# Designs tried in a protein design run: designed miniproteins, single chains, continued (4). Part 27

Each design is a single chain, and the fold is of that chain. pLDDT is the mean over its residues in the fold that is shown.

## One batch from the design tools (miniprotein)

Design m12969
Fold by ESMFold2-Fast:
Structure m12969 (fold): chain A 56 residues (1-56)
Amino acid sequence: MEEEIRKLVEEAKKAFDNGDLEKLQEAIDRIYELVPPNQLPKEVEEFLKELKEKMK
């Protein structure tokens, strides 16, 4: 996994733990900008799905 993507995934986890939905959304958007959906690692894709599920 790219270093930048890994950093953003950690930022997303931090934002989620802090309850900062704005930071969480920003981190997700940045990941999507760097890596198109078809190139996203399966582990990262599954992680983002879990976070979206909890945000509902």
Scores: mean pLDDT 73

Design m12970
Fold by ESMFold2-Fast:
Structure m12970 (fold): chain A 107 residues (1-107)
Amino acid sequence: DEVEKKVKEIEELTEKTIKAIKSGSIDPKALMEKVLPVLLKYLDDPDPRVRAAAARALGEIAVAAGEEVKELIESKVVPALERVAENDPDERVREAAREALEKIKEV
């Protein structure tokens, strides 16, 4: 199933990115500049399961990345999640985006 493959790719990318951030050996901004476009693209996927997975991933990565990339999160991630939370046709996708935004606001 192509959807299951995409969800797995999002989950693996999320885990690898958070691990890289926690390792402290990689510049968080450079890492985000590589990872964010991929996840932002998945927010526009035709399948709601993929969009929900991308919304959750963006929230988790933003929280893990912290203060060093706050301006990048606020300029790229927050507006995309707000758009999805308000306008996505699927309630589960809107909920995932709202939960991601709440987690980001607590940091």
Scores: mean pLDDT 85

Design m12971
Fold by ESMFold2-Fast:
Structure m12971 (fold): chain A 64 residues (1-64)
Amino acid sequence: SLIAEGKKAYDAGDYETARELFQKAIAEKPTAEAYNNLGMVYLKMGDHEAALAYFEKSRKLMIS
């Protein structure tokens, strides 16, 4: 899956590839997991504003 491939790229420190894969996952199906993972990528890349925005989207989708 795109999420699994994105996580592998993230774990390898390939944040550009992880970003692309998680963006593709969101385009196919927006999920809290995909938004959270994209937020983590932006956080590692030093883009804290983008990270917060994606974490917020993730939280809204996970509200029970």
Scores: mean pLDDT 86

Design m12972
Fold by ESMFold2-Fast:
Structure m12972 (fold): chain A 84 residues (1-84)
Amino acid sequence: LDYGIKKAEEEIKKDPNNADAYLRLGNLYYQKGDYEKAIEYFEKAIELDPNNATAYFNLARVYEKLGDEEKAEEYRKKAQELSK
């Protein structure tokens, strides 16, 4: 996990607009149980690439873990709309 985080951080330093690197950071923090940082990085990925269905789907999963069913359903629906 720590190696993956460091690698993604290095990718962001080289290209601050690399939405995929932010998406990977979000996933890595989600695996660590740091849901606040996971949300932050997934939101950044969406800011850089608003059509990224994967980032919305991952946000839905984080909100499911937090027990926020309303936000989980909202982001899940958005991910489905973008996947069509």
Scores: mean pLDDT 82

Design m12973
Fold by ESMFold2-Fast:
Structure m12973 (fold): chain A 52 residues (1-52)
Amino acid sequence: PAFEDLSPAEQAVLLEMARHPDPAAISVAALSAATGASPATVRRVRALLLGR
């Protein structure tokens, strides 16, 4: 999906992943803590970005 089609929480997770040199290496727990998004939201965004 386009960035603008994501919820604010999903956008926050995507932006946090983009700030890291290896977004695939960031844990769900670390992303949840950094963005305030639920682990379920983080897993959904990671699946969309990383193809899993």
Scores: mean pLDDT 75

Design m12974
Fold by ESMFold2-Fast:
Structure m12974 (fold): chain A 108 residues (1-108)
Amino acid sequence: MEEKKKEAEELRNKAVEYMRQGKFDEAIELYEKAVELTGEKDADALIGLGNAYMDKGEYEKAIEWYRKALELDPGNAQAALNLYRAEKLLGRPVSPEVEALVAKYRAQ
């Protein structure tokens, strides 16, 4: 378990570098490997995958990954804020729980 978590962390770090370079498809591949290694139990990898899809303009896929991240960590302000942004861009309703988390995060 710990070895897979460390490998997933290394994959996430490399994916972040690809994101900074605008290489979103390469970043997605690395984030997907990190998610697979952890059995979808790595909230940071799920958020990263959502962010890569957001930057590609694939908002519906981004929403799916942010929702998975919030299922793992319901108080995750970053996932809630990014989910809120993606849902607003698609004209989708935002849940009251997500709106409450975003309001708390922005007040900080």
Scores: mean pLDDT 82

Design m12975
Fold by ESMFold2-Fast:
Structure m12975 (fold): chain A 91 residues (1-91)
Amino acid sequence: MEKVIEELEKEAPELLRQLAEQARQAETLSRLTALGTVTTLYAGIAANSGDPEAIRVAAEALRALAEALEALDPELAAEAARRAEELAALA
């Protein structure tokens, strides 16, 4: 498990940037929900790494998800935005 977590921590910033871009391109609630699950997982990994840059990228990815969700599910958008602000405060 330890080596897997270390690899995920190394990959998290780049994956989170890719997830943010995919969220901006997503056109369906189903796609955004799937992206939200993966984004939340990697955001948690970034937060646990203690790396300010990783945390900043995670906050940006959650913010992109929140913006994409706003028209489709405002309640989920508000939750994603709140999580983004909580992460930004840790950086």
Scores: mean pLDDT 80

Design m12976
Fold by ESMFold2-Fast:
Structure m12976 (fold): chain A 66 residues (1-66)
Amino acid sequence: MKLPSDEYIEATFYEMLAVLYEKAGDYDKAIEWYEKALELYRQSPEATDEEIAWLEKRIEELKKKK
């Protein structure tokens, strides 16, 4: 199996952190970490269009909750 890039691995950690903040109700921090994850996913050849689209939609939905 191909090992993921460092950027992809870092993006997954940022996404996990964003999910934790979202579950805690800290939407500002959740958005910040999702946006950081999205930037790294966009730079990663392993990231799928579906993963990127899901994160973009999630960020937009969270911004509407603020």
Scores: mean pLDDT 80

Design m12977
Fold by ESMFold2-Fast:
Structure m12977 (fold): chain A 83 residues (1-83)
Amino acid sequence: AAWEALAEERLRHRDDIYRDIVELKKEIQKSKDGESAKLYTALGILAAFAFLDPETVRKIAKGELSDEQIREVLDEVAERLRA
């Protein structure tokens, strides 16, 4: 299940998480319109590691963020993890 895949990602080292986030973002940018599920999965992984604030997590859970807004959030988290 998607939640179990998310929990598995949580067990990875910080460097692995950073690489996974960057890779997911690149795949999403290439895949276009049909990849909303990948965006939500990636944000779920970030939320599981508390890289996102609770308000953003709620917006994701309710489907209130557009795919473009989700990509922006992924970019911001990737930059913070690189620092």
Scores: mean pLDDT 59

Design m12978
Fold by ESMFold2-Fast:
Structure m12978 (fold): chain A 72 residues (1-72)
Amino acid sequence: SEARRLLLRGIGLILRGIGLELDAERLREEAERTGDEALLEEAERLLEEGRRLREEGRRLIEEADRLFEEEQ
């Protein structure tokens, strides 16, 4: 089922996005402890990328839901 494949891929992207957001939080905390501006900039980059992956994953899940209606 194409719907099932898109659903699993969407879930995978959301989980990867969450992972990047957690990495960003850790870098932000390290930046606050050390005063390292480069870590803060990297944390912001990872947060943006994590957001993009989560939005893409959500889009795939919405497409999967539509296909489930067609395949069933």
Scores: mean pLDDT 87

Design m12979
Fold by ESMFold2-Fast:
Structure m12979 (fold): chain A 98 residues (1-98)
Amino acid sequence: SKELILKAIALVLRAIGLILEAKELIKKVKEAKTEEELKEILEEAKKLLEEAERLREEAEKLLKEDPENKLAKRALELAKEAIELAKEAIKLAEEKLK
């Protein structure tokens, strides 16, 4: 259905955005020199993880409704990538906090 395709497209675009944000946070962690900067990045990364987890749940629900939806499958894969990148940003920030 057109509605399910549009929902899947929206999830794919959101997932790409979260991946790009997570990659930027990982870069910021590597460049950060102060505890204040690291704490701010950690809070942003935790929020990103929550968003990525919600997106994964939405993609899984859509895929159950339409198991052959290639865009829903892609959204799920991208959401999982965003989750792993967000977790990496959290781990790197926590390891740098002294």
Scores: mean pLDDT 90

Design m12980
Fold by ESMFold2-Fast:
Structure m12980 (fold): chain A 74 residues (1-74)
Amino acid sequence: MGNEFLAEGVEMRLKKLGEPELAEVAKRLILAAMNGDVEEVERLTRELRELAAKSSNPEAKALVEELVAQVEAA
């Protein structure tokens, strides 16, 4: 399960990759998922994927897909 550990880990990793916007959206997505905010989860998932698609960082894209998969499994 993603929980607070995933939120902080993903945020830190994305910031290190030079993707602070992705880091902020990812953190919000995890928090929304933890609170059961389905509407917010869908909005943030779309924004996160759109932002990742514009980025050329393959590691950031992989991290985003892993996060989305965990959120959808929860």
Scores: mean pLDDT 76

Design m12981
Fold by ESMFold2-Fast:
Structure m12981 (fold): chain A 66 residues (1-66)
Amino acid sequence: MVQLSPTELRILSLLQQNPDAALSAKELAEILGVSQSTASRALRRLEARGLVVRNKDGRYSLNPGA
């Protein structure tokens, strides 16, 4: 299986605790204490793996089909 980075795991854990929430890379960066670039890269990798989905305003939520 593809190994998840610590940032990717923290994002997934946060979204699992808030399954109805859609969060931007900026919001996740602020919550996790990382740069927006780090959060954005982690979110793109999670989206590529089908674990999160991005809506029209750039916010990410858990993939309901995963």
Scores: mean pLDDT 78

Design m12982
Fold by ESMFold2-Fast:
Structure m12982 (fold): chain A 89 residues (1-89)
Amino acid sequence: MEEAERAKELAEKALELAMEALKALDEGDLEKAEELLEEAEKLLEEAEELLRKAREKGAAREDLLEAEIALGVAAVAYGVAKTVLEIEK
């Protein structure tokens, strides 16, 4: 339960960083966007590991689903921002 909740929190923070990276890209600040996306990637990796541990510990399905949805949304936002960054390079 705690791992699933933490995974959701980290995924939500990764989404925030990915959205900030998109704003930086809109402003032409490629360096800031790269730094924000590097931090978002680290948080997504940690969230994925926590979600895996939550599954192994038998966390409730509803808690796992909420964390999986948050992680999925954050991963999509990260992917979009990373694609925009690569085009801008």
Scores: mean pLDDT 85

Design m12983
Fold by ESMFold2-Fast:
Structure m12983 (fold): chain A 112 residues (1-112)
Amino acid sequence: MKDLLEGDASLALGEIAYHLGLYELAVKQYERAIELYEKALAKEPSAETYTALGRAYLNLGKAYAKLGKLEEAKEAYKKAIEYYEKALALDPENEEAKKNLEEAKKNLKEVE
């Protein structure tokens, strides 16, 4: 879907911004990716769209943690866990979703 592709572009820009230490810009790009992925999800729920939302929320949590916004990071990691669990309910063999679910759970414990 067009919204998925545009979401992936925003996610990639956010990841570049994060690696450059531009955490506020990373947050804005991840929020844009989430908006686009939620639009894709509203049209057709899929394991791919749930995995994309999980990744965007995981990355959003990491950016918030870098900004010292630990409550926002905690909520983002909880959302990442929720979406990865939904992805795995549809596709139990998705190794990416399994790995990223464990990372989100670990990161959640580190901000508690």
Scores: mean pLDDT 90

Design m12984
Fold by ESMFold2-Fast:
Structure m12984 (fold): chain A 80 residues (1-80)
Amino acid sequence: SAELEELRKRLEELKKEAEELLKQKEIDKEKVEELLERTRELTEELQRLFDETKDKEAMELNMDAGALETGLAVVLVLLK
C-alpha cells in the first residue's frame, strides 16, 4: 500500500539520521530528543495501520520502529 511505503521511507530516513548522530564526536541531545519524538509518531501511525489492516508488514515495521525508539531513549538516558 502507498501508506505503508511512505511509513517505510520515513523509518529509513530516521535510521539514517540516527546513524549520523551516533558518528558525531559530541552527540546533540536536542537532535536525539527530536528524533525520538518523530520515531514515536511513526510508531503510533504504524500501530494504527496494523490495527486497521492486520497487515504483517505493518507489524514488522512497527517492531523495527519500536527498536529505534528504545535505542534513542537509552541514548538520552546516557547523555543525562
Scores: mean pLDDT 87

Design m12985
Fold by ESMFold2-Fast:
Structure m12985 (fold): chain A 55 residues (1-55)
Amino acid sequence: GSPEEARRLAYEAALEAGLDEETARRAGEGAKQIVEDGGFSAEQAAELVRLSALS
């Protein structure tokens, strides 16, 4: 997926986890950056950010 897809997936996952809008937006930007830096799919980047936010 694209960096924008990673941003959306992480944002939605953060909101589902009960995090606030600002935190969800930051999670989305983090996932986007991970995909832009390379090595991870959009889904993998979003999951990494979600796990980091919840741990």
Scores: mean pLDDT 77

Design m12986
Fold by ESMFold2-Fast:
Structure m12986 (fold): chain A 94 residues (1-94)
Amino acid sequence: SLVEEGEKLKAEGEKALKEKKDGRMAMAKYGHAGILYYEAGDYEKAIEAFEKAIEAAPDSEEVPGAYENIAKAYEKLGDYEKAEEYREKAKELE
């Protein structure tokens, strides 16, 4: 399932941080997990995964995209205030 693949990618991201100290790889794995959770309709897990992606590589050029994905997930949850907050974070980094 999409959720099972997302859990596997999240575990791979955690391993990249702990064993390889590779924040960029961890960000890629967590970001992919977030997309799979979003496609599965698990928006809370998607947000958690994208937040972990940002934490793993906060200076990455992919951070604005992760903020946009968090905003989309909050819109799906009906939290329009949080969605706007994260869209503004994305714009500040462009």
Scores: mean pLDDT 89

Design m12987
Fold by ESMFold2-Fast:
Structure m12987 (fold): chain A 89 residues (1-89)
Amino acid sequence: VELLREALQQVGVAIAHLEQGDVEGALESLREAKKLVEEALKKAPSELLRKALEQIEEAIRALEEGDVEKALESAEEAQEHLKEALLEL
């Protein structure tokens, strides 16, 4: 639960950085969120956590390619999956 809440917090921080045009800050927060979701998956395998991880990875990839709009969309999808996962615990 704690890892999931921290991951959700990091995705929220990444979204805020993207809205401010801070790509470096967004990447740092997304990479931290990825690490936290991977740790949560080791403790409790979940389709919602797997989907959240896929969206975090897509957001990171989009930012590395310079696509801020796609990164924001993927980060928002990851946020929704993490919120749903928290409701199932």
Scores: mean pLDDT 84

Design m12988
Fold by ESMFold2-Fast:
Structure m12988 (fold): chain A 79 residues (1-79)
Amino acid sequence: SMEEELKRLREELRKKGEELEKALEEGNKEEALKLLEEIAEIYLKLVLLENKDAPEEVKEELEKKLKEIAEEEKELIKK
């Protein structure tokens, strides 16, 4: 069901978030960047699934904004 898929995606985000925190604590920028990419992909899927009944224009705008946020987060880690 959609509810079970949402629960699965949220659990994946939680686990990846914990891995990201550990990578940042260890100063592992390479692993942190990889985890940010994985988190961004999962989060995009989650947001689009939660908004599946939204107009296509709204979904496209959400995807664009989330990709912009992910790019900003990567630049922050690279500094």
Scores: mean pLDDT 83

Design m12989
Fold by ESMFold2-Fast:
Structure m12989 (fold): chain A 91 residues (1-91)
Amino acid sequence: MAEAEALREEGWRALLEGKPEEAIRLLEEALRLAPDDYAAWVALGLAYAAAGKLEEAREAFERAVELLAREKGEAFAEEVRAAMEALLAKM
């Protein structure tokens, strides 16, 4: 988990630095090591959206919502889904 966590942090940093393609690469590697990390799926969705890859962003967000529903419950997952759909609609 520590390796996947470090890659997720690096991916998030790349996204904040305006490097969405680098963020995508780091987050895909993080998810290869920890495929059930919903936070990494959220970050990957944001990175795809920043890169203009809206279909891939939607797929990543849907996976994040599925994992959130299992861990935090359906109501919380639905709120997060609504926020992600609103974000994509603005792009």
Scores: mean pLDDT 80

Design m12990
Fold by ESMFold2-Fast:
Structure m12990 (fold): chain A 90 residues (1-90)
Amino acid sequence: ATLTSTATATKNVKKGETVTATATLVSNKPATVTISLYKDGVLVASKTETVEGGESVTLTSPAMTSDGTVTAVATASVEGATPNVAVSLS
């Protein structure tokens, strides 16, 4: 069975800003990591990549069309173990 770990980060943004989400896999096994960026609950960008433990996936948003809140959701999936994933927004 494939097990999934999820982490979230939130950042207030202004019109015209871009945000970069960085998801880091804390695991000794490779895992598929997906980052999804939501602006006021609407999906604006997503990326999926398979990475080794200790590696990071980055995703940069398009420029914001209005002020609001961006939420990054990172999920990591691996067979036979649940990886830990951490996510940050800058």
Scores: mean pLDDT 79

Design m12991
Fold by ESMFold2-Fast:
Structure m12991 (fold): chain A 60 residues (1-60)
Amino acid sequence: MKTFVIKAKNITETIGTALILIGELPEAEIKVDGNTITVTVPDDPEAIAFVERLKEEHEK
């Protein structure tokens, strides 16, 4: 399993990102703390790549 931390800019982005993760990655464990989303995904290259892309969108 691999764990990622995504920091959203506001609560609307946090909720939107969490909902996308829940819908796209049913096997992932998602925790939300304020504007910080912690995602734990199985060792699935596609799931890992998806979370990495979402994290990049929040880091630009």
Scores: mean pLDDT 80

Design m12992
Fold by ESMFold2-Fast:
Order: structure tokens, then sequence, then C-alpha cells
Structure m12992 (fold): chain A 81 residues (1-81)
């Protein structure tokens, strides 16, 4: 059975990964917006939405990690920035 500390560690690591991937997608969207074509703008909107969803899910995972283990969750939140 998963311990509270093991659950906090898994949620913290997954939260950091999701937030970093979300930021990567948003940076890709920004590059596409600078291209200014209709197709690039459409793809940018899709990537920005996906990035926001991943950052939101990562934030939830980090929030739960903080409830389970505040020190571990706060440390992970700093790594996600």
Amino acid sequence: SMSREEAAKELAEKGVELIKEGKRLKEEAEKLRKEGTEEALKKAKELELEGEILEGLGGIALGVAKILNPELGEEAAERAE
C-alpha cells in the first residue's frame, strides 16, 4: 500500500513534470503566434489551451502533495517555477 509520504512524492514529481510540459507548450504557442499565419494562430490556441490544462492539473497535484507533506510540496512548487 502507498504511504502518505510516497503519495506526496509521486504527486509532487508528477506535478512538476506537468507544469514544465505546460510551460513548454505555451512557449511553443508563443513562437507560433509570432509567425502570424492563420494556421499557426489556430495551432497556437490549441497548444496554449493544452498547456493551461497541464499547468492546472500539475497545480492540483502539487496542492494535494502540500496537504500530504507541506515541506515536500513547497519544495516541488519552487522547482516547477
Scores: mean pLDDT 89

Design m12993
Fold by ESMFold2-Fast:
Structure m12993 (fold): chain A 90 residues (1-90)
Amino acid sequence: SAELLEEAARAAEEGARLAAAGDAEAAIEAAERARELLGRLPESEEVRDLRAAVERAIELARAGDLERAARLLAQVAEALRRRAAELRAA
């Protein structure tokens, strides 16, 4: 649903902001929330790719690479917002 995509986008965006601020623990928590929300969406190639990207961002944050984690989570949030807009337009 568009609502789940928007909620997942907000979680990913919050994760990106927290990672950019240097808060690895909070960034991981927000990213894990995004992963959980993506798991509630119907399976598709795009959803699988976005889920993999969130998992990669969590790994980067755990390794202390908060700059790359922030960038990846921001990209995920943008992709999710675009998909939500497409579903609303259909």
Scores: mean pLDDT 87

Design m12994
Fold by ESMFold2-Fast:
Structure m12994 (fold): chain A 84 residues (1-84)
Amino acid sequence: SEVKEKLEELVEETAELLRKAAEAVRAGDLAAAERYAAEADKKFAEVVELVKEHPELAPLAQKLMEEKVAPALEELRAAYEALA
């Protein structure tokens, strides 16, 4: 469905922005990392709104978040951990 495709696209965009944030952290550009993380948060807010409008998508959204966003977020956390 078109709505399912939009959800998958927004989740992929969120994950990509988190990976860019992790790359910025590894490069020592914490300002760029914060900007990418803020953009990821904005994309995640769009995912939340889409699920509110289409509650039937909640199980798929949870699965996609676990499969795509959680690994990207872990990569970002690992990048920050390496700075400690």
Scores: mean pLDDT 89

Design m12995
Fold by ESMFold2-Fast:
Structure m12995 (fold): chain A 87 residues (1-87)
Amino acid sequence: MSADEQAGKQQLIAELQQQLAQSTDPRLQAIYQQTIDALQQAQTLEEMLQAVVDTLRALADDPSLSPEEREALRRRAEEVEALIASL
């Protein structure tokens, strides 16, 4: 993994940590934590992005989330999928 890719990974983890800190739902907090852990274990950019997509898709189907939150997660998954396709 290049220094640039590693910087991107760290920024993504930091963003998820901010979302975790702003979340008041314990279930949502657990899912964000699982995503952070998966990102830390990822060895390649593709593996990292795929882990994010899989997690976001699972979250988007959770009925405990608001419609706004589910739409935001679906949009984020589509953006990450487009990024993978451009690699």
Scores: mean pLDDT 76

Design m12996
Fold by ESMFold2-Fast:
Structure m12996 (fold): chain A 65 residues (1-65)
Amino acid sequence: DEVNEKLKKLIEKIYENMDKLSEEQYKEIRELGEKTLEELEKLSDEEALKKIEETEKKVNEIIEK
C-alpha cells in the first residue's frame, strides 16, 4: 500500500519537527494536510502518491523557513 506508506512517512516527518514549529508554521501544515486529505478522496492511487509528494515538498519548505 504505497499511499499509506507515503502518508506514514509524511506524518512521521511532521511529528519529528512539531516541537520546533511556530504556531503559524503548524497552522500552515495543518491546513495543507486537511486540503490534501480532501483531495485524496477524489484521486486514483497514482494521483494520490503525486499529491502526497507535492504536500511533502511544501511541508519541507514551511519547516525550513
Scores: mean pLDDT 78

Design m12997
Fold by ESMFold2-Fast:
Order: structure tokens, then sequence, then C-alpha cells
Structure m12997 (fold): chain A 77 residues (1-77)
């Protein structure tokens, strides 16, 4: 749920929580996907996986995002 996603953001990324709590469901989903992809490209796989998991809690049926999450988890050190 959106509420569950916002609670996880508050715990893991407290500095951005006030800004993200004001976003629409769609804008929050796109933000989390983008941040996850940027973290993945920077080889920050644990951070990328966290963002992808949060995005999938909003839209569980995104098959491309599920594959990216699986890849990030495989690369975690």
Amino acid sequence: SLEEVLEEIKKRFPGVYPSLSKLSREALYEYLKREGEEAFQAKKYEIAATYFELALKIEPEDEELKKKLEEAKRKIE
C-alpha cells in the first residue's frame, strides 16, 4: 500500500520523506523507479533493491521492474 511505502521511506530515507509524502501515487512510483535505476547504474545495488522493492509495493505487476530487482539482489555484496 502507499501508506506502507511512505513508512518505509520515513525509516530508510528520512531526509527526503517530507518531499515524497506530498507526491501523487504515480509521481512517487516514477520517483522510486528512477532513483532505483540511478543507484543501479552507480553500482549501489542494496540501495537500488530498496527503491525497486518500494516501487513494486505500489505497482506489483511491473514485470520489467521485478527483473531489475532480481538482478540487483544477485549483485549485492
Scores: mean pLDDT 83

Design m12998
Fold by ESMFold2-Fast:
Structure m12998 (fold): chain A 62 residues (1-62)
Amino acid sequence: LDDAMRAGAEDNIEKGKEAEKQGKYEEAAKYYQLASETYRSLGEFEKAKEMEKKSEEAKKKA
């Protein structure tokens, strides 16, 4: 179960990076936020915080 959730978070991170590359910062922020929420649910608070920061940075560029 946890491994599947981690894979989902990693997929969201890749989608966020792809959106950033295309200049779709609003979309990128959404994907990073989803990854952050998944890591938080897994108790991986450091990774959740990192993804939250990426989401905020993307939001500022939008």
Scores: mean pLDDT 83

Design m12999
Fold by ESMFold2-Fast:
Structure m12999 (fold): chain A 60 residues (1-60)
Amino acid sequence: GPLSPEEREAIEAVTKATEALLAGDRDSAVEYFRKAAELFEKAGRPDMAATLRAQAEAVR
């Protein structure tokens, strides 16, 4: 089915986190992964939220 607005924003935040990592900007990557986690949590995807919180911690 179609993605929710929160899932779409979360995917965009993951893309921005990846772009920040490629640019060497770890602080921005952490913030985008955290934003994506919050958006997935609001979308009813606690599994994805937990994964992205773990990625934010691993990058920092």
Scores: mean pLDDT 86

Design m13000
Fold by ESMFold2-Fast:
Parts: C-alpha cells; sequence; structure tokens
Structure m13000 (fold): chain A 57 residues (1-57)
C-alpha cells in the first residue's frame, strides 16, 4: 500500500489517489502484487485521462 502510494505520487501527483485505487483493484483481480513498473504505467494512464478531462474545462 505504502509502496503503491509513493510510486503513484512520484509518477502522477495530481491523480495519486485514483492511481492507487486502480492499482489496488488490478492487484486484487490478478491475485498478486504489482511490480513498480506496472504501478507506474497505471499512474501514467490515469494522468492521461485526467489531462483529457481538464481540456473540457
Amino acid sequence: DERIYEIAKETAPEVAELAVLAALGKSKLLGRELSDEEIREIAKEIEKLYKKAKELA
């Protein structure tokens, strides 16, 4: 949990909480812990979606 939060915060600070929830959900569905690289990719994807949403403002 702490590891996921730190990686999400460093990768995508504005959406860190959403990235943590997405990573925890993925970990539960797979039945295993995610690698640091997997967490970073999830955080980057959430950040991309967030930036697209901001374009609508």
Scores: mean pLDDT 80

Design m13001
Fold by ESMFold2-Fast:
Structure m13001 (fold): chain A 74 residues (1-74)
Amino acid sequence: MVEELVKQLTDPDEKVRLEAAAKLGELGDPRAIEPLVKLLSDPDPLVRLAAMLALHEISKRNEAARQALEEWRA
């Protein structure tokens, strides 16, 4: 599941990337942290927002995700 969603984060369709980011946030798996951080630089603003929200959700129980969000906002 997580591996398939991570692959979808690089899909050419921004809607697929947005849905994958949201699902990864709900799963809260730390394996998604690095792929989601890369997605923060996505050209689509809604995809970037989905990545930020997903990282915020994971950060509730993972320090690495919290630090990634703080560095991005700096």
Scores: mean pLDDT 79

Design m13002
Fold by ESMFold2-Fast:
Structure m13002 (fold): chain A 77 residues (1-77)
Amino acid sequence: MEEVLKEIYEEGVKLGLESEEEAERKKKELEAIRAEAEAAVAAGETTEAQAEAARKAIDAYLEGIEEGLKLREELEA
């Protein structure tokens, strides 16, 4: 699991470094998926454990994208 989360994070960093437009689009998609997962838990349609696994993956990707975007901005300065 941890190794998979690291790979997801690294993909996020790469996306943020390569394309600000695609990174922002992916952030919106991930935030929507996260909100959908939380709504499903609230509705009793999934378990907290399943939602937690999804949130960890989404959080890793979002953190990677934010880091990539920050590095991109620093390189442009």
Scores: mean pLDDT 79

Design m13003
Fold by ESMFold2-Fast:
Parts: C-alpha cells; structure tokens; sequence
Structure m13003 (fold): chain A 82 residues (1-82)
C-alpha cells in the first residue's frame, strides 16, 4: 500500500514540472489556471488518501490529473468553436 503513495508522490512531482512548463510557455490564463487546479487536486487527493490510508485512491486521482495535463499540453483547455 505504501508503494501506491510513493508512486502518487512521484506523479505529483511530474505534474509540478508540467505545470512549470505550461506557465513558462503559455500566455493563456485559462491554461495556466487549469494546470494549477490539476496540481492542487492531485495534492489534495494525495493528502486525502494518506488520511484514509487509501493509496490506490491517491494514485488513481493523481494519474487522472496527470492525464488531464497531458491533454492540456496537446489541446487548449477550451478547445474550440465547432
């Protein structure tokens, strides 16, 4: 179970790096806000998982935020008109 927390922490660090890259490379305030929200949610999930001793929940939630950020890097947070 502790392994899931370790993996979740490593993924939070990956999210922090991605957020830093987004903030350095984009002037879109929505993209920056979405990235910061994803990081905040990942940190909250890790904290909740530790309090509830549910490492799988923490890992799953952090992975979800990481995937969201990967999509944000590929597409803008608000993709388009139609």
Amino acid sequence: MEEDFEKAREKVEEIERIVAEIKASTDDPRGILAAEVALGMAKIALGVGKVTKDGKFALEMVEKQLEGLRRLLADPADVSAG
Scores: mean pLDDT 76

Design m13004
Fold by ESMFold2-Fast:
Structure m13004 (fold): chain A 73 residues (1-73)
Amino acid sequence: SAYEEILRLVDEALERARSLSAEERRRLAEEVLRRIRELAERIEDPRLQAIALALGTVLRSELLFEAELLEKA
């Protein structure tokens, strides 16, 4: 399902982010959010769609926050 694809994307993004620079994490954040938004359009259940979009937003915010911390260090 599209929802399961989004969960896999989130897991893979978190794993990949651990070895990335601040700039690479920022690029990853935008790529993953774009892909999650595309997949979320395929979800017919409005509650699951809302959860999927929230996951994408939270993941993007986390990756951007971690990138900011790396730039300040």
Scores: mean pLDDT 85

